# Designs tried in a protein design run: designed miniproteins, single chains, continued (3). Part 84

Each design is a single chain, and the fold is of that chain. pLDDT is the mean over its residues in the fold that is shown.

## One batch from the design tools (miniprotein)

Design m11109
Fold by ESMFold2-Fast:
Structure m11109 (fold): chain A 95 residues (1-95)
Amino acid sequence: MEEEIKKIEEDIKKRKESYDNFLAGRLAAHQANLDRLFALDVERKGLTPEQVAELEAQRQASLAAHQASVDANKKAFDTELEKEYKKRLEEIEKK
């Protein structure tokens, strides 16, 4: 039964790592898109320092909101994996 428990732990770990990598990719893509849009606005408009600061504040706020969404999704996924892990352990203990 210890080998079955190890299999479950490895499966849960692999699924967690895959989801974490997926979320990291999403965050990187969002940051790259915001960076591109910011660069285009700065180059196009000959912006004042105040306007550049406003755009950077908006970019940072968008990144923070997306990071919070990623963190919430990760926590929810981790919670579901923990529930699945406990359920699978109980099924093994039952025969």
Scores: mean pLDDT 79

Design m11110
Fold by ESMFold2-Fast:
Structure m11110 (fold): chain A 68 residues (1-68)
Amino acid sequence: KAVAAALARGTLEILGKESVTREEFLEHAKKAGFSEELAEKYFDAVDKDGDGVITKEEVDAVLASLPK
């Protein structure tokens, strides 16, 4: 979903990093008002490799698959 990719992109931008760990993503999502359970599902939706890290490339790929 676009929301999951937007959260990941926002976390990358706020932290000034090219990649975000599951811990960093969940912390940011909870501060944005998302439940921990929902944040985990969003992370899994973007983390296609299942390595516990979301990269800028993965976020960009998800966003590129959606109409603007």
Scores: mean pLDDT 72

Design m11111
Fold by ESMFold2-Fast:
Structure m11111 (fold): chain A 91 residues (1-91)
Amino acid sequence: SERKARLAEMIRLVADLLRALLRDEATEAQIQAVRDRLLALAETDEERAGIDRFTDSALAELRNNPYSAEEKERLLAALEPLLAEDLAALE
């Protein structure tokens, strides 16, 4: 149950940041706050390295704005069923 709760919180934090990025609502300060929260939940060096890669990628996306408005809408629509599937798959 503790492992399920930890993984669910990490998934929700990642999903919330992705929604903010795709809605053009994210800031560098918010990305750093999510990084700090994810690192507090991390238990392995692999998880910590993954968090660093994810947040570096998020900062690059924020700075470069690589997606069109239509692409962002499609990605947002795809995120919700993937989030529901990932949360349901926790054992």
Scores: mean pLDDT 84

Design m11112
Fold by ESMFold2-Fast:
Structure m11112 (fold): chain A 98 residues (1-98)
Amino acid sequence: MRQEIDEVVEALKAASNPEEAIKKAREYAEQGKLDLAWLIAEVARLSGNYEAAAEVYEILAEKGDSPEAYRNLAEVYSQMGEKEKAEEWKKKADELEK
């Protein structure tokens, strides 16, 4: 319980800084703690740190092979104005749901 709370607090702190968000999300993903990496991606996206959010969603897509991670990555690239990358990730999500 206490350790889990400490990890959530660290994830929230990391999400406020683009470099730390990517670093901590990678560490959590390598440990199989995809829920904490996902939390970092969501908070980074909501905070407008779109480049960090994109990197973390790519880590999640690689580790979890999740259509949701690909769709969120497409949305983040769309928010950044990178329409071509957004369409590429959307196509990958569609292929996984095939």
Scores: mean pLDDT 78

Design m11113
Fold by ESMFold2-Fast:
Structure m11113 (fold): chain A 91 residues (1-91)
Amino acid sequence: MTKEEVKKILEDFAKRQGVPITEEMKKKIDELAEKIVKLNEEVRQRVADFEARASELTPEQLRQETIRLVADALRKIGDIVDEEVKLLKEA
């Protein structure tokens, strides 16, 4: 997913919620989109690294590593959602 695709999704969402797209809002959307793209690439890389070594792990190690990967991704998604909620409240 490109930064431009993420920006469009965020701008379309703001428009549906009746939030005006000011220059200030557009700048905040740009910053948020950059963070989303960076997180997506990080998660993709971690999944690829995990898949590459998954066949060498025991069932217990596979379970623990999966839980860790999911928990880390969910925390980072939560941080982005909190930032988006703040952006909408400041509009």
Scores: mean pLDDT 76

Design m11114
Fold by ESMFold2-Fast:
Structure m11114 (fold): chain A 85 residues (1-85)
Amino acid sequence: MSADELAAKVYAEVKELLKGKEFVSKDETIRILEEALRRLGLPEDFIEQAKKYLEEILKGVEKLSASSAAMAASLATRKAYEELK
C-alpha cells in the first residue's frame, strides 16, 4: 500500500467517524485517528508514531473543523508511513 492510498483511507475513515460533527477538540481528533488506524489494521508502533506527529501538527490548536481534523490525521499518517519506509 502506498502512502497516498493509506492517507486517503485514513481521511475517509476519520470523515466517517466524525460524521454529523462540525467541530472537534484536539484530544478527540487524536482519539479518532487512533480508532481509524486500528480499524485499518495498522500495528501499535505505527499508531503511536502517527499520534506523535498529529500532536505536533495540532500544537497550540484546541478546536478544529471535522474537515481540518481529517486532513491533519491524513497528514500525520503520511508522515508516520514515510518515517517507517
Scores: mean pLDDT 84

Design m11115
Fold by ESMFold2-Fast:
Structure m11115 (fold): chain A 78 residues (1-78)
Amino acid sequence: TEEVEELAKKAREDLEGTRKYIESLDLPEEVKEKLFKAIEEAEKEIEEALKLEDPEEAKKKILEAAGKLQEVLKKTLP
């Protein structure tokens, strides 16, 4: 499961970077709250994925969580 752990670590680092980037933007508070909620949901999905015994299912869940976050960013950012 080393590959799953590495993928999760990179995904979490990306989420932290995204959070800091959003904090630096001059966006309405409501928009920032929606984006932070999406990041929190992605973090939760990654944590759940790490509890899975099947590495392929875990990888799929991590990638799906990242994809969902990207969709929220795409729809929410101007």
Scores: mean pLDDT 81

Design m11116
Fold by ESMFold2-Fast:
Structure m11116 (fold): chain A 90 residues (1-90)
Amino acid sequence: SRVGQLLRQAVDYIDRGDYDRAIQLLQQARRQAQQQGVQEGVRLIDQAIRYLRQGRVSSALRYVRDAARIVGASQDDIDYIDRRIQRQLG
């Protein structure tokens, strides 16, 4: 899905330390989730943006992962996000 692809790209930019670009992608993902009527997805993405702005990277990544699952991201996008998060948190 488009939302899943945007969340995957956001995680790549978080991995690179480019939090401004990551936030832009999360804001795009939020708009797409809202258009799809997935209010829980919107809420999780809002929390990811909030924590990323506070420098709470690990918390932000967990919210991105949870958002990817709830918005019905493809298994490929979910697996990609999970692998990147494992690399950063493990």
Scores: mean pLDDT 88

Design m11117
Fold by ESMFold2-Fast:
Structure m11117 (fold): chain A 71 residues (1-71)
Amino acid sequence: LEELLRRAQEAADKAVAAYEAGDYATAAAHLREAAELLREAAERASGELAELLRRAAEDLERLAEEFEKLA
């Protein structure tokens, strides 16, 4: 679980760096990577944490879709 959350944070950090550079396509790709890792983390979690991680993944996926429109 911790390793998946660490990797998701790394992907999110890369998305922020790409966004600040104006590379919306790369930012969207890293947001999708972070969302996928959060979904995997949710499968290993239980209860409220699993629900929170699934919602976070869904939110990042929506943000990636918005960034793709800007690319």
Scores: mean pLDDT 84

Design m11118
Fold by ESMFold2-Fast:
Structure m11118 (fold): chain A 68 residues (1-68)
Amino acid sequence: SGLEKLIGFALRAIGDPNLTATLNSDGTLVLTATGEGGKVLEEIYEEAKSDPELEAELKGNVLTLREK
């Protein structure tokens, strides 16, 4: 499901010292990159935007993910 995929991205971000993850009660996941985290954030964005169950929006160093 889309929610399981969002949880997977959140866990990946928690493992990266240059990423911060916030999973909101509405099911929206917000990932923020600092320092060298921008490349990893772009990789997550490319993966998420190609997924038919997910919507992804990248604005600078902030990636917002949600279920369709």
Scores: mean pLDDT 85

Design m11119
Fold by ESMFold2-Fast:
Structure m11119 (fold): chain A 52 residues (1-52)
Amino acid sequence: SKKEELIERAKEAVEKGDIMSAVGIRNLALKLGYYDAYEEINKMLLEYSEKL
């Protein structure tokens, strides 16, 4: 599904350190109403920031 594709793309972006792309994908999920995907991607970004 589109929701699953967004989560996977965001995960790949975070794993590459491409945080700008991951943030963009998170914001796209919110705009499309995929709140579950938004929350999951946001959690990945928060976990990444805690390591800085």
Scores: mean pLDDT 83

Design m11120
Fold by ESMFold2-Fast:
Structure m11120 (fold): chain A 78 residues (1-78)
Amino acid sequence: FEETLDKVYEVLEKEIKDPVTLGVAHIALAVARADLKNGVPEEEALEFLIRVLTSLAKENPEDAEAFKKAIDIVKEAL
């Protein structure tokens, strides 16, 4: 789980140039971590993250490739 989130973080930090978009993505990662700590199953926390990253990709088509890479990392962990 943490290794998956760290890989997602690294991809987003490298590829996303807009600090606002990056900030929203970081909040999503923090929510996924909090959900796991609060007893949400790992699979549900990862599925939540996929939904948020998918929405961010739609709203930020210029960064869609970066979000796709991040989503692929999360899907590989499922």
Scores: mean pLDDT 80

Design m11121
Fold by ESMFold2-Fast:
Structure m11121 (fold): chain A 68 residues (1-68)
Amino acid sequence: MPPVSDDAVKVMEQSIKDQLLSLGVDPKQAEKLAKKTAEELARNADDDEKSLEIWKKTIEEGKKLAKE
């Protein structure tokens, strides 16, 4: 079984989306980026360094989208 449940992925997706919305990202872009990030985090749940890198990249992309 994958190390992360579907419910946990949905919770992560919602949390990421909420943070992106708070940065001023468009709701459609926030939804797409949050879903992509949650799926990447779920795939790399056993790799703390990779998970942190994915999260940092997502926040940077969110800031860039909010600025545009």
Scores: mean pLDDT 76

Design m11122
Fold by ESMFold2-Fast:
Parts: sequence; C-alpha cells; structure tokens
Structure m11122 (fold): chain A 83 residues (1-83)
Amino acid sequence: AAEEAERLTEEALELFRKATELEIEALKSKDPEEAEKLRKEALELAGEAQRLGREAVEVLGSEEARERMERLAKEAEEKLAKA
C-alpha cells in the first residue's frame, strides 16, 4: 500500500540525511583517518537508503501497475465499443 511506500521513503530520506551529515563532517575533518572512517560510514548509510528507496518504488510500482492495467482494460473495451 501507499502507506508502506511512504514509510520506506521516510526511512530512506532519514538515512540520506545522516549520510550527508557524515560526508560534511569528513570534509571538515583535519584527521585523514577520521575522514576515511566517516566516509565509509556515510557510504554504508547511503547504500541502505538506496535499498529502502528501491523497495518503496517496487511497492508503489506494484499498485501503479495494477491501476495502469485496469485503465488499459477500460480503454480496450471503449475502443471495441466504438469499432
């Protein structure tokens, strides 16, 4: 349902925010080792966010696919009635 897609999208956005903050901290860090650790953590969070975002699209896509199929069926019936 759209509610499930919304929840997954919110989680993905939160993880992207955290990843972005870690990237900014890495850029501001004067310690190369600390910067590398922050970058790796940011990449892991970004990857998780991308996975959740993909799941949200899949859930939404399933509903959209159902609606599209129903619309196409109605259009086909209307064309047959006009033919």
Scores: mean pLDDT 74

Design m11123
Fold by ESMFold2-Fast:
Structure m11123 (fold): chain A 81 residues (1-81)
Amino acid sequence: SPLLEQAIEFFRQLGKDLKIPEEVIKEIEELISNTKFDIEDIEKTQEQIKKLVEANLDAATAKAVNKVIDDVKQGLINAIK
């Protein structure tokens, strides 16, 4: 999906800007790439990413990433028919 590809690219860029470990960025990309285009799976992916970033990043960086995840999730849900 073009929207999922845009989300992956956005997280890749955000990871460079926030100096997120490449391994964490890769796991986020894999979670997004394997997400089905339905509300339940999108919400499941959001929760998995949230847990991943809270476990591996400092609180301020995790908060910034989670805000972006919330914005991306809302955009994906709004695009579902």
Scores: mean pLDDT 75

Design m11124
Fold by ESMFold2-Fast:
Order: sequence, then C-alpha cells, then structure tokens
Structure m11124 (fold): chain A 55 residues (1-55)
Amino acid sequence: SLEELRKEALDKISEILNEYAEKIRQATSPEEREKIRAEYDKKLAEVGKEFEEKL
C-alpha cells in the first residue's frame, strides 16, 4: 500500500514537473517565470499534503 501511494505521488509529481518544464521553456520574461514557479510550487505542496493525509 505504501509502495502504491508512493508511485501515485511520484506520477503526479512527474506530471507537474513536465508541465512546469514546458511552461518555463515557453516563458518570455522573468515575471512570467516567477509566476509559473509560484504556481507549480503550490501544486507540488498540494501533492505532498495529499500524500501525508494518506499515511
């Protein structure tokens, strides 16, 4: 069960990081990059919280 929870969390993190990389690659300004970083930091924190709640 812990292995399945870890895999689910890692899959979600991987998806978020792939989206982040693509968004950062397309960003044309420092302000846009900072906004994207803040957005994805929040998304990663939510995955962490969801994983902790399942423990």
Scores: mean pLDDT 82

Design m11125
Fold by ESMFold2-Fast:
Structure m11125 (fold): chain A 92 residues (1-92)
Amino acid sequence: SISEVIGLILRLIGENINGKEVEVIVKDGTLELTISGLSQEQLSKLTSYLQQLQSQGYQVNVNVQGDKLEATVSGLDDNQIASLLNHILSLL
């Protein structure tokens, strides 16, 4: 549900506000995520996960610049967005 997605977004922002800047946009089955202040380990884990999603047929675009990650994942339902956000939270 959209309420579950919103709850996960708020958790991601709350958990990562100290030392990180997080922006999450969910619109029309698309998740746009920008995180700044990531460690090299966190960047490696997140990029590996997003590349794995791309390999599984998800429409994924990833850009990494320094400690900043920008990602877009499209073609998602609310359950898929919730699953993805939950997994991202587990990697941070």
Scores: mean pLDDT 76

Design m11126
Fold by ESMFold2-Fast:
Structure m11126 (fold): chain A 62 residues (1-62)
Amino acid sequence: MKEAVAVKDYKAEKEDELSFKKGDRFLVLEEIDEEHWLVLNPETGEIGLVPKEYLEIVKETP
């Protein structure tokens, strides 16, 4: 499982996306396509799509 942190602020452009701030932490649940990951924000319990370019992997387990 991958853990990621937001490197920039993002405002959701679609209803299935999450808005977030730089420094927000996510668990990567699924890699949907080349541009988007399905993530869980453990602080809020929200699940949604985020553009992967706004995230940096900080921990990866096989």
Scores: mean pLDDT 80

Design m11127
Fold by ESMFold2-Fast:
Structure m11127 (fold): chain A 64 residues (1-64)
Amino acid sequence: AEEYYQKGLELAAQGRYAEAIAAFGQAIKLDPNFAEAYRAAGDLLARHGWLEDAAYLYAKADEI
């Protein structure tokens, strides 16, 4: 889980946003209680104007 989370952060820093979202998705799949992965994915989606999807991920993080 953490391995994919770190990979997602690195990909996002490189501007590889679709790949970063996929990496955060893998982190969440391996650890559904990984609140930081939900928040990181939400932040990335919000920055690109996908506010509804970002809000969903933030809500999931807040449940943990």
Scores: mean pLDDT 79

Design m11128
Fold by ESMFold2-Fast:
Structure m11128 (fold): chain A 94 residues (1-94)
Amino acid sequence: DLSALAQQLHQLLEQALAAVRAGRRAEAEQLVDQIVELLTLPGTSPEARERARELLRRGIEEAARTGDRGYVEDGLVEASALLLQSSSLAKRAA
């Protein structure tokens, strides 16, 4: 269910942003891991997952620092594109 996935993703993003603002860095990292797992497709490389985690973490931290949610949206778009590209490349290589 795409609607349920979108709702879960939104909830995790809000929780991660709140955790960063509260200084709960370990909790924020766990929430970012959960978001990346939800966005991970079959064939995605471990390197792409780590890069996506970094991009999303930076976006959330920047949004928490500036108050600009655009950084979360940019990080999510970049992470999603990277994971999709990695999955597509793996499928073509197989």
Scores: mean pLDDT 81

Design m11129
Fold by ESMFold2-Fast:
Structure m11129 (fold): chain A 56 residues (1-56)
Amino acid sequence: DVELRKKQIEKTIESLVKQGKLDAAIVTLELARRRAEEEGHPELVEYIDSLIEKLK
């Protein structure tokens, strides 16, 4: 489940970045981060944080 979630996030972010929509990519990651935190997936939160750092 967490592995599939990571792949889904990666594909979505890659698509947005390819389109030049960096702000949308960051907002998408922030929302995914909040959802992962609410669901109790600390590994997924850490992964999302690393992606946000790379986009800044």
Scores: mean pLDDT 82

Design m11130
Fold by ESMFold2-Fast:
Structure m11130 (fold): chain A 100 residues (1-100)
Amino acid sequence: SLQEEVERLKETVIERAVELGLVEEEEAREKLEKSFKEAAEELAKRAEEEGREEDALLFRGQAQSFTALEAYEKGDFEKAKEIDKEFLEKYLAKAEELAA
């Protein structure tokens, strides 16, 4: 279900951000519940400030997936597909940069 997928995206962000010491679990859960995109972007910026570019990409990726799921829920399948394609292209470019 979409609710189960959303919960999985939240847990992925919470578990990693807490492991990295960027935020406490309860605060992360509350912020993501209120605004997933804004909270994930805030955590991504914090990860970048600590030199953790791969973790920043993970947080932005989960936010992108959430946005795609919202588009699917609204019946905008073409927009959801385009969001996924754009992120995959950016992810591949960043992965190649980090591998160099």
Scores: mean pLDDT 78

Design m11131
Fold by ESMFold2-Fast:
Structure m11131 (fold): chain A 91 residues (1-91)
Amino acid sequence: KEIETLLKQLESPDPRIRAAAALALGLHPENIDVLVKLLTDPDPRVRAAALEGLGRNPAAEKYKEILEKALTDPDPRVQEAARRALENLER
């Protein structure tokens, strides 16, 4: 039931809680589409955490083009998280 708890935490008004849940969901390949949707979150901390979570999940390889688009995000921390995610998937 960990996944159900994490999905509920993504509905939190606190971006720190949403970011932590996004990072944890990166280990669950069946919910990878949820992490992709978080790349449009208004808070850059959440977008960066989603990218970090995606980079930890080998299933995110099919989303490389979406990760590359995040390199053009207006927030520098999100751009850096996208670079790290792509590097992790290219090991």
Scores: mean pLDDT 79

Design m11132
Fold by ESMFold2-Fast:
Structure m11132 (fold): chain A 67 residues (1-67)
Amino acid sequence: SSELEKQINEIINDESLSDEQKIAELVKLIREHNLDTSTTTRILVTFMEKRGISAEEAANMFLKALK
């Protein structure tokens, strides 16, 4: 939905948040909305591209935040 997309974009583009805080907020949205693997992967890829981090680093961060 447009509202969810706005929330995701705001989190990823918020320069006041650390990468750890961004991931925590993204994981919270994923869980609250029961997002599927495909949508979760798209969020991850967008985060990686905007932050310039590797797939391995992004995956490790998300796995740690899922605790």
Scores: mean pLDDT 78

Design m11133
Fold by ESMFold2-Fast:
Structure m11133 (fold): chain A 64 residues (1-64)
Amino acid sequence: MMTPEQRAQAGALLRQGQAALDAGRYDLAIRLFEQALRIARDAGDEVSARIAQLALEHARRLKA
């Protein structure tokens, strides 16, 4: 079960990653989404992990 702190951290990283994408900072967005994915996976939050994974794949495609 995800703690409230872990959920808040994952959510903040996802929001920061999206802001980085919107600013064209693809490398930063990739790093933030990788961190969000790790936290979600470690906490067993499959939904947040899937969201982070899709965002990470999208950011990588935009950089390429």
Scores: mean pLDDT 81

Design m11134
Fold by ESMFold2-Fast:
Structure m11134 (fold): chain A 55 residues (1-55)
Amino acid sequence: SLASQEALLAENERSLEELRRLEEEAEGLLKLVYRIMIGSTEYVIERIREKIAAQ
């Protein structure tokens, strides 16, 4: 449903904000791990936005 997609979008956007904070505070290999997680989360957010726009 639209409501479930909007809720999932909001949850992923909150996760992205937290991951960006953690990445900024991290160093070395851990920073790279957070960078990968950020990219994956951005990809998921874009797919959810496309699904919302397609209805």
Scores: mean pLDDT 88

Design m11135
Fold by ESMFold2-Fast:
Structure m11135 (fold): chain A 54 residues (1-54)
Amino acid sequence: SITQLQADANARRDAALVFENQGHAALDAGDTAAAAAHFDRAAAVDAAADAVLA
């Protein structure tokens, strides 16, 4: 259903936000490699959320 598609996209966006927050935490700790991995994961999840709504 459309409502479940929207809920699924919202859940993915929430997951992307969690990864983005983890990336910022890694930067604060000075771990740039971990930060890059978290930001890449966040971007991939956000792109997947956009694809679900297309």
Scores: mean pLDDT 80

Design m11136
Fold by ESMFold2-Fast:
Parts: structure tokens; sequence; C-alpha cells
Structure m11136 (fold): chain A 60 residues (1-60)
């Protein structure tokens, strides 16, 4: 999950679209919060959403 957060931060730095930047910031916040969760399933779901965010940025 830390690796996904780092990847999203790097993608955010390179993102040019304002909507994309807002979306990535929101996903990063969710992942940071998910690190405090004790349930591995919840962490996996948040990580999956972050991977979708990376895919959206790549498509732009």
Amino acid sequence: IDEVIEDLKKVLEKAKGEDTQKFLENQIKRLEEAKTLSDPLDREVVAALALIAIGIVKSE
C-alpha cells in the first residue's frame, strides 16, 4: 500500500489536468487513511481504487 501511495504521488506531480489532480489527491488521502485499518480486505479495496486512478491518468 505504501508503494501505491508513492506511485500516486509521482503521478500527481506529473498530472496536468485539474480534475485528474483532484482525483489523485483524494485517492492518496484514502490510502493514507487505509493504512490505519486493521482489516487487510479494506486495505486491498483502497489499493484497487488507487490503481484505477493511475489508469485514468495514463489515459489522459
Scores: mean pLDDT 67

Design m11137
Fold by ESMFold2-Fast:
Structure m11137 (fold): chain A 54 residues (1-54)
Amino acid sequence: SLRERVAEAVRLLQEEDLTPEEIAKRVGFESLEEFEAALRAHFGVTPEQLRADA
């Protein structure tokens, strides 16, 4: 289920203009750091890499 929550958060990051912190909380993470750790563990990416890089 954790991987499914991360996948949903990824979709929200791409489809909505919400901040990564707000999306992390909506999907059930307590902090952006926990969301980033789960995203890296399951998909090998960061939220910044999913958004256009600088």
Scores: mean pLDDT 75

Design m11138
Fold by ESMFold2-Fast:
Structure m11138 (fold): chain A 71 residues (1-71)
Amino acid sequence: IVELFAEAARASGTPEALAEAVRAVKHYLDGNLEQALEEAKKGRDIAEKNGATRAVELFKQAIKELEEKLK
């Protein structure tokens, strides 16, 4: 998960998506999975608006893994 966010941040090409990836990692490490999921969804949406297809795919993968942990 942390590695997925790091790769998404590098692929995003925008400071805003990078910031959301960093916040998602912090919440994940703090055990706040629901907040990590919310930040990951924000990062995905920013990447989508900027056409960063690779970053969108990486954020979607991280979101799926977080949703599985919340079940």
Scores: mean pLDDT 79

Design m11139
Fold by ESMFold2-Fast:
Formats: sequence, structure tokens, C-alpha cells
Structure m11139 (fold): chain A 80 residues (1-80)
Amino acid sequence: SQVDRELAEAERLIEEVEKIVKDPNASERDLTIALFLLLAVETLLDLIRRHGSPEQQARADELLKRVEELRKKILEKMKK
């Protein structure tokens, strides 16, 4: 389904952000790009929450928690 493809794309983007956050050589520019990717993922997951099945909405909610944790980690790194 379209929603399952959108969930797979959201997970792929989250994994790309996780790679950036784990990289000890990530620049401030890399972290800024990661924040932009998280914004795109949030937009996609919000759309899924509005139109998906209850199971798809639950999966989107779990992915949104990962997005929020990653955002907090990036912002904390950027303050230092």
C-alpha cells in the first residue's frame, strides 16, 4: 500500500539521521541537514496519522518518538 511505502521511507530517513548523529566527525552542517530530514519525516508521519489504519498510526507514533529523541540529541550537540 502507499502508506506502507511511506512508513518504509520514513524509517529509511530516520536511519540516515541516526547515522549522522552517531558519526563523531559530523559537522554543524551535517547536524543541520539531519534536522531538515527530521522535519520531512514528521510531515510524512503526520500524513500517515491522518489517513492510516490504527496499526499504521501506532507505527507512525513509534517513529515520531524516535524523531523527537533524535531532534533532542542533535540540538544538545549543537549547543556545545
Scores: mean pLDDT 85

Design m11140
Fold by ESMFold2-Fast:
Structure m11140 (fold): chain A 100 residues (1-100)
Amino acid sequence: SESQQAINIKAFLLSLGKKIKDNEIEGFITLLDPEGNGYISAEEFRERLSKVVKLTDEQLDEIIKEADIDGDGMVNYFEFLRIWSKKPENQDILEEASKL
């Protein structure tokens, strides 16, 4: 559902030290994917994410490698976030994000 995607986005950013609220989610999605096609290049994802979160180049590289599931240089960010959200280690932060 749309609300689950919202929670996934908030939880992911919270895990990277960035709190956003529901009214900021659309702006974040537009920043990542202005065309709204659901895909961005791994390079664009890295660049755009670096504008939102304060991470080292090494930390960004690790995230991008995980997000490029097929190794083709393209990121389906909603699928990445869905897979990320199902990891056992991320359940507590998903619960925290659902309260934002």
Scores: mean pLDDT 78

Design m11141
Fold by ESMFold2-Fast:
Structure m11141 (fold): chain A 66 residues (1-66)
Amino acid sequence: MSKIDEIVEKARETMEKAIAEGRSLQDAAREAVKVLDELTKGMSKEERQEAYDRLARVLQELAARR
């Protein structure tokens, strides 16, 4: 698994836990972005963009399921 895969999975877990705790999708997304930012601090701009793009796809999946 790539580093980006691991980071996106961690962000997804954070978001799913926040939703399970009764937080809004918006608050869950904000927490996931914080995790992504922290884990990508040392990465290139291109790698960070790829991680954000993948997190956006996860957000779309969760929003579609409601």
Scores: mean pLDDT 79

Design m11142
Fold by ESMFold2-Fast:
Structure m11142 (fold): chain A 87 residues (1-87)
Amino acid sequence: APSPEEQAQELLEALRKTLEKFKEEKVPLEDVASTMETMARQFAQEFAVPAELREEYLARIRELMLNEDYEGALRLFEELAREGLAL
C-alpha cells in the first residue's frame, strides 16, 4: 500500500494535472475554484487535518484560486499535507 507521503504526492500530482487540463480547456474560474476546493477538502479529511487549520488553509486556497494563483494554491496543498502528516 502507498505510504501517506506517497498518497499525498499522488493527490497533489492529480491536482496539478486537473489544473493544467482546466487551463487548456478554459474552464470558468468559478468552476475551477469549486472543484479544487472540493479536492482540497477531501485531501484534508483523508489526512485528518485539525478542523481549525483545515478551514484556514481551505479559505486561503480558495482566495488564491480565484486570483488565478494556481502555483500558490498548490503550495498550500503541500503545506496542508505536511500538517496532516505532522512533518
Scores: mean pLDDT 74

Design m11143
Fold by ESMFold2-Fast:
Structure m11143 (fold): chain A 88 residues (1-88)
Amino acid sequence: MEELSEEEKRELMTKKLKELAKKEAANLEAMLAEAERLGDAEGAALLRGMIEAGLSPEEIAELIVKMHSESDPEKALAIFEEAIAAAK
């Protein structure tokens, strides 16, 4: 039972988050709903972690767009960790 291919999910997620980030700070609840809708449990967990760290909706949206734009997973994780460390 397939809704979308993994590549299609990744492209939709990146495009959606980029649009949300550019709209005067993304609605965090909408971002979480999109991650869960696309079956991205890891992305949803990362979003919750950013909220707990005290990042603003604008910072979270920009960070997610940067992470999804990185093709290197090590660099994406480094971006996430640096933002969390800076926020605490």
Scores: mean pLDDT 65

